Designed miniproteins, single chains, continued (2). Designs and how they scored, part 38

Each design is a single chain, and the fold is of that chain. pLDDT is the mean over its residues in the fold that is shown.

## One batch from the design tools (miniprotein)

Design m5294
Fold by ESMFold2-Fast:
Structure m5294 (fold): chain A 87 residues (1-87)
Amino acid sequence: SVEEAMRRLVEAVREGIARLREVAKDPQKVYEGELKLIDVASRAVKRALEAPTEEERVQALNDGVREVRKTADELIKKLQEDEKAAA
């Protein structure tokens, strides 16, 4: 359902933000990461709103979940590499 897919998208963003806050020592890097995750999710929601069928709306949101998770993983990996270099 669209509601279930939207819930998964919101949870993916929350999980990504929580992981960024645990890894990053610099608050600015956390906020920049949070904004990127929100932007990815926002684009997925916009695609879903423009989709003519429920099936296409669910697909757009599910694509968004995968993109949010991938973006979070990439951001966290970069932050962990930066933190190790600073230690």
Scores: mean pLDDT 84

Design m5295
Fold by ESMFold2-Fast:
Structure m5295 (fold): chain A 86 residues (1-86)
Amino acid sequence: SLDLSSLEVQPVPDVPVVSDDPAVAAVMARVQAVQRELAAAARAGASAEELARRAIAALEELAKVAPPAVKEALEAVLAETRALLA
């Protein structure tokens, strides 16, 4: 028999506490993925303007699918990020 208890995998701390709302959990996972993508782009030499444009595009897509409480927060961040390009 295959004993999976002998397979010690490093705990992935990306979702240590699961939300009862799968839509909130999905949005939070995507936010973390976008943050990692922007950090990688910054290390690769992307300009602040390019990073802001990528962030705006990602926030607009997230706002379309986010629950109302999370959507309000995302719209506030989107407004602040747009101001950085002005």
Scores: mean pLDDT 69

Design m5296
Fold by ESMFold2-Fast:
Structure m5296 (fold): chain A 93 residues (1-93)
Amino acid sequence: SMEEKIELLYLATLSGLYYFFKEMEKLPPEQQEKAYQVVLESMEKGLERLKKAGSDPKLIEKLEELLKLFKTDPEAFKKEAEEAHRKMIELDK
């Protein structure tokens, strides 16, 4: 179903970002803030491009909520990405 496809894309996106956060933690503190800003700008531009391309409104809404969480609570975003990564591993049964 479309709902299942949207959820799978959402989980896959977050799971991918989990690895990015693991690598970012290895950077010097001065570079961690720069890495965060680069990812934030990339996510904002990506979301704008998806909107212009006429992507599914439910997918856009989920990604907007995700971007808001990244901007307002990066630690909670990181935990959600970690949980999504765990769920994706469980699908490989």
Scores: mean pLDDT 78

Design m5297
Fold by ESMFold2-Fast:
Structure m5297 (fold): chain A 71 residues (1-71)
Amino acid sequence: MNEKVARFLELAAEHSPDPKRQEALRKAAELVREGKSVDEALEILSKYLPKPQVDVLRRAIESLIEEEKKK
């Protein structure tokens, strides 16, 4: 699960034109890979992204986790 969430965040970083957003998303992915919670990763992103954008990202990650649990 953590690897899939981390890959999702890395892909989001690759599609971001802002270098600071790319670094934040990659750092969030690294934390998830290290076994840190998704909440801690999203807290880092909240420093660089408005709350509505963080909420969209949170919902996407939660949907990804729920789909993997059902397999």
Scores: mean pLDDT 76

Design m5298
Fold by ESMFold2-Fast:
Structure m5298 (fold): chain A 95 residues (1-95)
Amino acid sequence: MDKIIEEIVKYIKEAIDNFSTDPQKAKEALEKAIKIMEENKDKLTGTGFVVGLLVNAVEAILRNLPEYAKLQLDLARYFLPPELKEVFDKIESLL
């Protein structure tokens, strides 16, 4: 997996793991994932697109928008590489 993608996934997992116990830490982790994506948008293709959908899904869950989160996950499912399945399954488990 690309190092940039791996770092974004790390922050997505941190956001999920802290969702119920420390919402502020979850929000900060998600903001770091978004920042890395924005700073590297010109380098992110294919897998980067899927990671963007996963970030959108987690943000939607944090904002209590489950229908929007489901839409992002359904789009991600069609393009999901094996290395992102664990983080995808973690996000889906929150719905």
Scores: mean pLDDT 82

Design m5299
Fold by ESMFold2-Fast:
Structure m5299 (fold): chain A 96 residues (1-96)
Amino acid sequence: SATATAPNGGTASASLTASDGSVASAGVSVDAATGEASLGVSVTKDGEVAAHASATAANGGTATASATGPDGSVATATVTVDAATGTATLTLTLTE
């Protein structure tokens, strides 16, 4: 797994490489005005996006998105937003 933290109004990303050479990538962007976090996850193979998903977490909330690669591996990204700071914590897990 990989973890990254985005400040209020900022972005963060994490990536993991599967055994078949596909890359799972997740990114989060936090809106400074609302504290809402936008989450995207993708699985890329040979420069092409094989799967993608997105979700939105409210300030103080949690959101999860998952994408399944062509080999059956699943990339799951979860974001949790701290209501006090507006900071979003992103966790990416790859299951093969």
Scores: mean pLDDT 78

Design m5300
Fold by ESMFold2-Fast:
Structure m5300 (fold): chain A 55 residues (1-55)
Amino acid sequence: SMEGFEDAKKAALEDKTLTEEQKEKIIKAVEKAKTDDDIAEAARLGAELRNEAAK
């Protein structure tokens, strides 16, 4: 599936600026979003963590 939940997981795993803890947070958020059919929160968390890492 090309839904954002898979994109968020892949981006987190391949993002060199994220710590392992941040990657785990994103993966857990994506798993929750997949179950609840709410992907927006996972995408927002991923973007926030990436922006913080880039500062």
Scores: mean pLDDT 66

Design m5301
Fold by ESMFold2-Fast:
Structure m5301 (fold): chain A 67 residues (1-67)
Amino acid sequence: MSVEELVDKAIEAIKNGDVELAKEYLEKLYELKQVTIEQARRVFEAALENGDEESALLAVKLIQQSS
């Protein structure tokens, strides 16, 4: 599975309210260390729009590592 596919699946899980699945994809993305700032920003925005505070926090970590 590509980084882009993992990002899209994480956002889908966030939109579906599947906090645990979103966390699994985001932790995998963090381990890969290949997430772009734009990809991390998309995750952060989806998390904020859907009230997923855990995914929003993980997205901040992705932004920090991609900077």
Scores: mean pLDDT 84

Design m5302
Fold by ESMFold2-Fast:
Structure m5302 (fold): chain A 96 residues (1-96)
Amino acid sequence: SMKERAEELLKKNPGVLEIVEEIAKELGIHDKEVIELAAAFIIDLLEKGLSLSDEELYEAIKEFLEKLGVPVEKAEEVYRIVKAYREAGGVPVEEI
């Protein structure tokens, strides 16, 4: 399931949680249960985004927002966050 996949991705990349929270905040999602549900979709989007073209990524973001009932006007903000994640080669593991 997407939840199991999300848990595995977070275990491999703890910093992904920071990006998930950033996207949730940008979308105005504040309810914990909705954030947990959205986290699975956000993580799936981030994973797919690493292999998609810019056009495919933008379309995937629009589809994602439509599924969450969020206005498609938010696509540009989410696209910038995901593109920054891609340019970084994924979220770096925090140096402790």
Scores: mean pLDDT 66

Design m5303
Fold by ESMFold2-Fast:
Structure m5303 (fold): chain A 84 residues (1-84)
Amino acid sequence: SDAEELALARRVARLAVERLAGLEGEQLPAVLAALRALAEARSLEEALAAEAALVEAVRAASDAEQRAVLAALAEAQAEVAAEL
């Protein structure tokens, strides 16, 4: 359901923020802002807008920042999947 998809996206985003918090990088503030928007999304439309912002922030990021973000997202997804 849309509510379940939104709840999963919000949980992954919250965990990814926790994993990236404390790291320094020029584009990390934009990535964190997009992930926080996703974590707080009230609808799938808001979640899709936040995901689009996340994609653009990651595209502007350095290779090292991109690897850190992808690792954090993969770890967050694995943690959420283990609880399903």
Scores: mean pLDDT 86

Design m5304
Fold by ESMFold2-Fast:
Structure m5304 (fold): chain A 74 residues (1-74)
Amino acid sequence: SLREEVEAAIAAYPSASREERLLLAGQLGAALAVAEAEGDEETVALIERFRATLTPEERAAFEEGYAMAKEVLA
């Protein structure tokens, strides 16, 4: 499920390399767009809490993933 994938990504994040964190941040941004479209408020809240912990570089990757997913879902 989307929730399980998000939880796994967040759990992997602290031990991930810089490159892996950028990839995971982008994937979580895309997951936010999907969760919002599905009305999954619990998964949205989980991702938004995680987003607050990101560095500026990781936030940029997250926002890019979110924007790309929003374009596909439109």
Scores: mean pLDDT 87

Design m5305
Fold by ESMFold2-Fast:
Structure m5305 (fold): chain A 74 residues (1-74)
Amino acid sequence: MLKEGEKAALLFKIGDRYLGLLVEGKEIVGAISGDTEEQVRESAEKLGYKVAWVGEAKDAEEAIQKARELLAKL
């Protein structure tokens, strides 16, 4: 169940690009991609999501898996 105001963007580096997975409560609700960390961060913050750096992932599938593991421990 979503909590009001509980919004985060989980930030990953995938090769030479960046991915922000948008989460509300325990749900992945969207994604933002960009060529720089700052581009993804600014886009997420503009939408009201607090950016949290997670780390590097091999691909988007690994990033989603890591995000699900982080959400499961909340």
Scores: mean pLDDT 79

Design m5306
Fold by ESMFold2-Fast:
Structure m5306 (fold): chain A 58 residues (1-58)
Amino acid sequence: MSNKALLKKIAEKAGISQKTASEKLKELADSMGVSKSELLDKMKEYSVEEAANLIRGM
């Protein structure tokens, strides 16, 4: 799955826009000391539901 397709699915499940989801993921990635693309690659190991729940908790 592409990072763009994953981001779209996460945003839809979280009930937010793709831009908002992208910004939240960048903030989370920055706090973890990784790039947004590295975080998205790690999130591919989780379900879209789990990833959406993480973003909603931010």
Scores: mean pLDDT 76

Design m5307
Fold by ESMFold2-Fast:
Structure m5307 (fold): chain A 90 residues (1-90)
Amino acid sequence: MREVMLLAAEALRLYGLGEMTPEKAREITERLKRLVGANSPLAGGLAAIERLDPEAGEAVRQVGLEAEREGLSDEETALRAAEVLEERAR
């Protein structure tokens, strides 16, 4: 679980910073596929977290709700979600 959370957090951070390249997306996806059968770095990684750790999935959903209330961009929302997953992985 810790490695899955850290990989999902890395994908969210890369997306939020505008640094997600096809190369980085493939690398993260290959690792997530081996660990949890996910086929994408963002949607697949988050779905795997929700399935395997519902509390972590709920924490990420709460970030989305707060971001919507604050009018945050998808990129800003992704950065907040990355921080939550990184904290939970400790």
Scores: mean pLDDT 83

Design m5308
Fold by ESMFold2-Fast:
Structure m5308 (fold): chain A 88 residues (1-88)
Amino acid sequence: SLQEIKEELRKKLLPYLPLINATMVQKGLSQREVAEQLGISQSTFSKILNGQLTTVNASKSKLKEIVQKLLDLVELPPEVQEEILSVF
């Protein structure tokens, strides 16, 4: 189900949230700017960064798009991106 995909995504993203935040700071990117690039609201992005991805209202395809763009933006290694995106 979509809810199971959201929970697995939340778990797989959790250990990388500090690195994602640090990379955004290093690149001089605000949460607002990243949310705009991902095509989502700043409040939705805040939920993702705070481990509340299961509360995000999005289709499976839109959720995959958001996560792929985020992982690319913060330049996580391809093998890490593949592991996180394997939930889809």
Scores: mean pLDDT 83

Design m5309
Fold by ESMFold2-Fast:
Structure m5309 (fold): chain A 85 residues (1-85)
Amino acid sequence: GRAATEELAAYLRSLGHDALAERVLAEAAAGRELSEAEALLAMGAAAAEAGDYETAIEYYRKAAELDPSLKEELDEAIRAVEEAA
């Protein structure tokens, strides 16, 4: 729910994904529930934090496929992770 989206946003900010974090908070403010795509995004962020960049990229790609509205932001996140890898 909204609390899970806020937790995801805080996690994304901790990884430097501030723009994406603000987007998920805006979705929460609109009353949108945490989606499967947002859950995959959270798993991708966790993998990136652990230094598992290949797994992070895979989860980010899956999230973008399930929710095309996130595609541009997730493509940017994928590029950042690929540059760190």
Scores: mean pLDDT 70

Design m5310
Fold by ESMFold2-Fast:
Structure m5310 (fold): chain A 95 residues (1-95)
Amino acid sequence: SIRNYSEEEVEQAVRTLDAFVRSTSAPTDEEVAQLFRAAHTLKGYFLLEGFTELAERAHTLEGALRARDFEEARKQARDLLNDLGVLDLKRAVLG
């Protein structure tokens, strides 16, 4: 993707995934759409920054969400957020 991502779009995507990982309930269809947008935004951002492995994880998360495999989706989101900690992005966004 050649699209530029705003800091707000990336921050909102991270917050959306963090809320999902902390949830124990099945997401609503609206929440699934928000999660898919978050994963898609992060995938595009990672591709632009050259973080190919993180982009592949975001792509896998999109697949799990499309399949409505929320157990796998939470695992992929958790792993992705943990990896973002290495880049300090998670700390910059979530505190």
Scores: mean pLDDT 80

Design m5311
Fold by ESMFold2-Fast:
Structure m5311 (fold): chain A 85 residues (1-85)
Amino acid sequence: MASVEELAKAAAEAENLLRSKGHPDAAQGFREAMTANAAGDRKKAAELLSEIYGVLEHREALDEAMELYNQATSDAAAEAAKQRS
């Protein structure tokens, strides 16, 4: 599994993507949701994501940010496995 630090880094990359696309409110909500997820609070993360996905204007940018986050966390987990081997 990716560390809390690597998950936070992936969340920061996704947040920056959302901000660059003009969705600062979605960026903040996404960061908070991913921080909650990294801390193991999956319910809070899901609730926060539902709130920002409820705004239609954010949907496409959020999907792209979510793809970026998932890819970054997968890459971080693979890299951590290599370093520990």
Scores: mean pLDDT 72

Design m5312
Fold by ESMFold2-Fast:
Structure m5312 (fold): chain A 74 residues (1-74)
Amino acid sequence: MDKRDLILAGMYNILYEKKGDEKYAELFGKILDLEYEGKSLSEEERKKIYEEIIKDVGEEEFKKIEKKVEESLS
């Protein structure tokens, strides 16, 4: 899996845990399904995901969640 896709999957998992919104569980599953199929998100799809998360939680919370996932993968 592309490390950027893994980070996005982890961010959706944290958002689902914090907010309980089923859309985040669905988006997490979609990224994992791409990995099982040997596929990756496009750069355009990744940018759209980043923009939507920032719109949902704000830039400060986005960076906090991203850092938490990156540290978990190190």
Scores: mean pLDDT 79

Design m5313
Fold by ESMFold2-Fast:
Structure m5313 (fold): chain A 73 residues (1-73)
Amino acid sequence: SPLERALEALEPLFKELEEVKKKYGIDDNAVAWLLLLFEDEGLTPEQIKNLTPEEFDALVRRRLARIEAERAA
């Protein structure tokens, strides 16, 4: 099943999420996921919680540009 395969592939990410939550002493899953997603940006939980829509869009654009650069290499 594609869903079962996706869940199995996500198991390491759920483990990383729990490690991020423990490392920063947070229980907010959304903040923890954003910290994990934007790991290379070096953001704190406080910065993630205070992101404006404009700042969030800028982070997404930088992440997409990096993915496209890696795909082209």
Scores: mean pLDDT 77

Design m5314
Fold by ESMFold2-Fast:
Structure m5314 (fold): chain A 88 residues (1-88)
Amino acid sequence: SMAEDIKKELDALDVTVTERTYHGETEVDVSVTREVETMEEVEQFKNKLKKYLKEKYGLEIDSELEPKLFYTADGRRMAVIGLRGTKK
């Protein structure tokens, strides 16, 4: 699945993919959680994820959610990156 491929190939901790079809267009929401050290790493990962989705799945991202940052109980910094695209 797309979620399993992203986890394996992009070293993500958690991945959620939601597909919805409206009037022949399929909208795909991708949410990825990963450990990050810096805000620059968040942007680099987001760009890598966008490129990966376009090249492997033909999914062009048309909407981005503001990255959500949090810390785990053991002190690791995590980012949640949300992207939306349309698949034809």
Scores: mean pLDDT 83

Design m5315
Fold by ESMFold2-Fast:
Structure m5315 (fold): chain A 92 residues (1-92)
Amino acid sequence: VLERLREEARRLAEEGWRLLGEGETLEQHKEGMYIAGYALGLAEVTGEEEAIALVEKLLELMKRAGAPQEVFDAFERGKEEGLREARRLLEE
């Protein structure tokens, strides 16, 4: 389970990065940030440092780009869901 969650964290971090790079609408940016947040939640519970670093870099870029609050709200929702799912699968 732990190994699979680490793989999923890396995959989702890369997917969130890709979606934000290709996204043209606010809805697409919210989806990309939700996925990135979810990846961070999984990565924090599992200690997947590469996924954490990738998501932190993406979050910095979005802040510097002046993304609206709704995009960051989507990120936080994703992170809460990712943390919950990882804990549920590991022991909670």
Scores: mean pLDDT 82

Design m5316
Fold by ESMFold2-Fast:
Structure m5316 (fold): chain A 65 residues (1-65)
Amino acid sequence: SLVEEAQKLLEELKALKPDDGEGINKKVVKLMEIMRQLPADVASQIYSEMNKILKEKMDEAKAAE
């Protein structure tokens, strides 16, 4: 299931270090690719969760400065 793959990618994204820009970018690209194949309502839910994770990582990186 594409939804299950997206959930696994979101979990992997959470596990990455905030400064792992390469790893974060690769997971985001794969999530975007999956979202293009899903219904808009499902894709928007995944996009929202991805953005929450990315915001938390950016906030954590800024706090380390």
Scores: mean pLDDT 81

Design m5317
Fold by ESMFold2-Fast:
Parts: structure tokens; sequence; C-alpha cells
Structure m5317 (fold): chain A 100 residues (1-100)
């Protein structure tokens, strides 16, 4: 868990700086060490969605945002997960994604 957390924190730092491709790589490395971690997996999918959005692949972006949202909805609630869920819902609404 501790090594996965360090990789995840590096991914978050890169994500906040807008280095989405490198952020996705660190989240993937964190998931290789902790594959059942819902929060890391949700950030990974959200980051992939943002990468696809930047490439104007909006349908793929919506699908990855929906994967992240479903994962967060089906897991144990936490403040960080609720905050991430709100961010994903906002991004999905911006792309005209159906939340139903």
Amino acid sequence: MKKAKELYEKGLELYKKGDLVEAARYFKKALELDPENVLIKAYYYKTLGEIYKSDELNDSAVEYYKKALKLLEESEKSKEKEELKKEIIEKLKELGGDLS
C-alpha cells in the first residue's frame, strides 16, 4: 500500500500541473501495486477521459468519465471520493454526457 500511495501522490501532482499523460502513467503504476484501489482506478479513468477530451475524442472521454463515476458510486463513500465524483459529473455535463 505505501509504495502505491507514493506513485498515486506523484500522479496527483502531475495531474494538478496538467501533465495528464505522465499522471496516467503514475496512476497505472500505482494500480499495478494496488489493483483493487477504487480511488486510484477512478483517477486513472478520469485522467484517460481528459486525455481523450484534449484529442477531441469526446465519445471516448465520456465513456472513461462514466467508468470512473460508476466505480465511485459502487464503492464505500469517503470525502475524497465524493469530491472526485462531483468533478467527474461536472466534466461529463460539459461534454453533454447522459448522467441517467
Scores: mean pLDDT 82

Design m5318
Fold by ESMFold2-Fast:
Structure m5318 (fold): chain A 99 residues (1-99)
Amino acid sequence: SLEDLLKLIEETKATLEAQNRRAELKVRHEFLEFIYEKLKDKNAPNKEQIQSVLDELIRLAEKAGDQKAVEFLKKLKTYDNLEQIEAELERARRELEAS
């Protein structure tokens, strides 16, 4: 019936929107894990070392056309130390678990 078709369309839209949000959160989490893994073995990584890793990822995100990833990574460039990145990683993990 037309009612059954309309319900299917609405359910499909809701599923795609949820999947898209989850995919964005997963990408954010993966970027944060990559940054943390690159910096955790450095003796007291400074802001310049953090920004160097972020600039590499920004270049890759820009090449991929992912403007949301570029905006997120540029926000991380305002952070001064690895502890702030670790806190952001824990937030991203919680958001992904809640999605």
Scores: mean pLDDT 73

Design m5319
Fold by ESMFold2-Fast:
Structure m5319 (fold): chain A 71 residues (1-71)
Amino acid sequence: GPHMTMAEFRALVEANWERLVTEHKLDEEQLAKLEELLAIAAERPDMLVGRVAREHPELSHVLLVLLIALS
């Protein structure tokens, strides 16, 4: 949710990596945007996911897709 930190988001992605790749079949563009999100998580782990979506609207679609997939 919007109160989730980028560190928590990264942990969820890492814990569910095999499922995200195999079941949700992320394409090359989605994987590239996910790499950008993981880079932001490494630099700013305490930043809220909702703030990243506002500051990086180009990443917000992939972020939403991933949050739905991880629910």
Scores: mean pLDDT 80

Design m5320
Fold by ESMFold2-Fast:
Structure m5320 (fold): chain A 65 residues (1-65)
Amino acid sequence: DKLEEIRKKALEEEPEEKREEAERIVDGAQQLSQSVPLEIALQYAAREAEEAGLPVLAKEARKAA
């Protein structure tokens, strides 16, 4: 699952204080992927991550989209 691989990288590389926010964004993208194509869920995750200041999550989501 692309979203789970992105979660793992974000949790390894993002600052500890930002990891809870990274998990919330990935969880939101997982929920969204139930009703939209995965590419749209990945675009959502990238945009939310950029807004939240999560560069690793944003980069990985953009690469996968």
Scores: mean pLDDT 82

Design m5321
Fold by ESMFold2-Fast:
Structure m5321 (fold): chain A 70 residues (1-70)
Amino acid sequence: SAAEEAAALAEKAQAALEAGDVEKAEEYIEKLVEVMKAHARKTLSPADQEALDARLAEVLEEEKAQLRAL
């Protein structure tokens, strides 16, 4: 399921961060965001999808900035 795939990607991102592999953690976070967007498009209204896409873009930029600061 999309939820299981998202959880697995989140665990991989965390493990990569613990190993100091910022590059790999960023890759897993980007994949996680794509899985969440694909799942949301099946369950949300178009207006809610647009709001979620904007929010995920903000979160992704914040996470990348934090990873680059490490």
Scores: mean pLDDT 77

Design m5322
Fold by ESMFold2-Fast:
Structure m5322 (fold): chain A 84 residues (1-84)
Amino acid sequence: SKAEEALRLLGRAAQMYYLAGDPSRATGARMLAIALAVELGLDGETLKAALKAGEAEATSADVAQAEEDLERALALGREAIAAK
């Protein structure tokens, strides 16, 4: 789903920021994932699974990819909210 894809991208972005030595941006991406899951009425199990899937995809620090993932996740999240 668009919601699960958005959460996966936020998990990947968070891990890439963490690997880049930016725990504040990593935390910010995770907080956005929590806010999106709450807005969409998703349970914590779905949120946790999607975040972990994204984190597993992040094999190196890549701030540019993290920024792209964050932007795409926000767009997908908006589409998922609009589709209710």
Scores: mean pLDDT 87

Design m5323
Fold by ESMFold2-Fast:
Structure m5323 (fold): chain A 87 residues (1-87)
Amino acid sequence: SMAEEINKLSEKIAELFQKIREGKATPEEVDEALKLAEEYAKKVFSETQRYYLLVSTYIRLGQVEKALEILKKYDPEAYELFKEELA
């Protein structure tokens, strides 16, 4: 099912981002993780929700700097409100 495909995609993203947190990921694995996260967002969420959900995911995974980059690009007002709390 599509739900099983989404769950498998989410599991792979989690594994790769755990490896990133541990400082063991290659540059290629980092790029793959970001590509898979974008693919996940496209499958699960409308365009207007994608950036916020990627921001939330990156914060949860310790990728705060990348989360702030997305927030700054798509919602500058939210970026100004949360930049000190999230950084």
Scores: mean pLDDT 74

Design m5324
Fold by ESMFold2-Fast:
Structure m5324 (fold): chain A 79 residues (1-79)
Amino acid sequence: SEIEEQIKNFLKLVDEFVKWAEKNMPKDVYEKLKKLYEEAKKKIDKALKEGKLDEAMQIAKDFTEEIQKIAEEYYKELE
Protein backbone atom coordinates (compact mmCIF):
# COMPACT_ATOMS: atom_id res chain seq x y z
CA SER A 1 0.00 0.00 0.00
CA GLU A 2 1.24 3.49 -0.91
CA ILE A 3 -0.22 4.82 2.36
CA GLU A 4 1.66 2.21 4.42
CA GLU A 5 4.90 3.12 2.59
CA GLN A 6 4.30 6.84 3.30
CA ILE A 7 3.68 6.13 7.01
CA LYS A 8 6.84 3.98 7.18
CA ASN A 9 8.88 6.78 5.54
CA PHE A 10 7.34 9.31 7.95
CA LEU A 11 8.43 7.21 10.96
CA LYS A 12 11.96 6.95 9.52
CA LEU A 13 12.19 10.75 9.12
CA VAL A 14 10.88 11.27 12.67
CA ASP A 15 13.46 8.78 14.03
CA GLU A 16 16.23 10.79 12.31
CA PHE A 17 14.78 14.04 13.72
CA VAL A 18 14.71 12.62 17.28
CA LYS A 19 18.36 11.53 16.91
CA TRP A 20 19.21 15.08 15.72
CA ALA A 21 17.33 16.55 18.71
CA GLU A 22 19.40 14.44 21.17
CA LYS A 23 22.53 16.33 20.01
CA ASN A 24 21.03 19.78 19.34
CA MET A 25 18.17 20.40 21.82
CA PRO A 26 18.05 20.65 25.62
CA LYS A 27 17.78 17.27 27.41
CA ASP A 28 14.25 17.94 28.76
CA VAL A 29 12.97 18.86 25.27
CA TYR A 30 14.67 15.78 23.75
CA GLU A 31 13.14 13.50 26.43
CA LYS A 32 9.63 14.86 25.68
CA LEU A 33 10.15 14.33 21.92
CA LYS A 34 11.50 10.80 22.45
CA LYS A 35 8.53 9.84 24.67
CA LEU A 36 5.99 11.20 22.14
CA TYR A 37 7.78 9.39 19.29
CA GLU A 38 7.82 6.06 21.16
CA GLU A 39 4.10 6.39 22.04
CA ALA A 40 3.14 7.44 18.48
CA LYS A 41 5.18 4.60 16.91
CA LYS A 42 3.53 2.02 19.19
CA LYS A 43 0.02 3.32 18.34
CA ILE A 44 0.78 3.50 14.59
CA ASP A 45 2.24 -0.04 14.57
CA LYS A 46 -0.93 -1.32 16.31
CA ALA A 47 -3.24 0.52 13.87
CA LEU A 48 -1.30 -0.84 10.86
CA LYS A 49 -1.44 -4.38 12.30
CA GLU A 50 -5.24 -4.02 12.62
CA GLY A 51 -5.54 -2.64 9.03
CA LYS A 52 -6.72 0.77 10.29
CA LEU A 53 -4.85 3.04 7.85
CA ASP A 54 -7.07 6.09 8.58
CA GLU A 55 -6.39 5.70 12.32
CA ALA A 56 -2.63 5.40 11.66
CA MET A 57 -2.72 8.63 9.60
CA GLN A 58 -4.69 10.44 12.34
CA ILE A 59 -2.14 9.35 14.97
CA ALA A 60 0.68 10.70 12.75
CA LYS A 61 -1.19 14.02 12.41
CA ASP A 62 -1.82 14.28 16.18
CA PHE A 63 1.85 13.49 16.84
CA THR A 64 2.95 16.23 14.41
CA GLU A 65 0.69 18.75 16.22
CA GLU A 66 2.21 17.79 19.62
CA ILE A 67 5.75 18.18 18.22
CA GLN A 68 4.81 21.65 16.92
CA LYS A 69 3.54 22.63 20.41
CA ILE A 70 6.82 21.53 22.02
CA ALA A 71 8.84 23.45 19.41
CA GLU A 72 6.71 26.60 19.96
CA GLU A 73 7.15 26.39 23.77
CA TYR A 74 10.90 25.91 23.32
CA TYR A 75 11.24 28.93 20.97
CA LYS A 76 9.07 31.07 23.27
CA GLU A 77 11.55 30.36 26.10
CA LEU A 78 14.43 31.58 23.86
CA GLU A 79 12.72 34.97 23.24
Scores: mean pLDDT 80

Design m5325
Fold by ESMFold2-Fast:
Structure m5325 (fold): chain A 66 residues (1-66)
Amino acid sequence: GMAEEHKKRLEELGQYIRDGVLQQYPDATSVEVEIVDEETIRVTYTVDGVTYTDEFDASKLEQILS
């Protein structure tokens, strides 16, 4: 299992990704964020009937946002 602090950090990164998608695509009809594992966050979103799926390395994201 993950440490409590690591889980909280992944949830914060997931929220940041969700907010970023909604800021860029305010008309997105579906935005789903999933913590796949301790290093991977997945986002799936739909804009104008097209569904996109992106995966992020949590460690790289954290470095960029630091």
Scores: mean pLDDT 78

Design m5326
Fold by ESMFold2-Fast:
Structure m5326 (fold): chain A 94 residues (1-94)
Amino acid sequence: MLYKAEEELVEKYLAEAKELGADEDQLEQLRKILEEMPSEEYVDLALYGFKLQKEGKEEAVKKISEKLMELQDLPEEEREKAIEKLKEEAEKEV
């Protein structure tokens, strides 16, 4: 369920990801994730992934993208823990 504020967050994220070099397939996948679980933490983590892509760290980007997709179907409690772990792992790649 997207409310106006959530819809605005999704559109803002997609615009920023596109500027960071995200292709259409990546944008479509990210829209799908954010429409199911719109959260600031997902936006921040996904943007961080695209920033790493712009810096040429493709391996770290792929890892983040794969994990973001896995998070879609997780329970809320487990999802929050997975996001925090993924963010910590991504920071170690920098």
Scores: mean pLDDT 67

Design m5327
Fold by ESMFold2-Fast:
Structure m5327 (fold): chain A 75 residues (1-75)
Amino acid sequence: PSPEAIDAAGLAALDELAAVAPPEVAALLREARARLEAGDHEGAGLLVTRALAAMSPEEQAAAVATLNAANNAAG
């Protein structure tokens, strides 16, 4: 897969996670999306890590499932 396809899948996954996340987690995910869209993969990754750390185990499991689905769609 192209880097563009991976970025598109990542942006879609972050949008899906933000739609179902608590407001504070959704804010971190939206900032991560903005960083990823700007090409700041390191900043995006740090914000995603912070968002996951703020989630419950059930929310983390759902997030991992969403990210795995996006990864499978990208390649």
Scores: mean pLDDT 74

Design m5328
Fold by ESMFold2-Fast:
Structure m5328 (fold): chain A 88 residues (1-88)
Amino acid sequence: SHKEQKIEILELIKEILDALLAGDLEKARELQQQLRELVLQAPKDVQEEVDQILQEIGDQVDKSASREEQLQQIRKLIEEEIERLRAE
């Protein structure tokens, strides 16, 4: 289902953020490559919905915060969106 595909993409983004917060740049790069392939294989409407979710999350982030604090904010918002989608 489109819901399961959106959750899979968002979970992979969360894993990338976890790697970045841990300072594991090699793992983050590998996961980013997996994300690119996963998104390219997804239906266009799933891609558009995920893009919209990420834009809305980006708008909520405090741009005056440190990079690490911004990454933590994005991670929390993605986790909340995953739980929202699972509850549907």
Scores: mean pLDDT 88

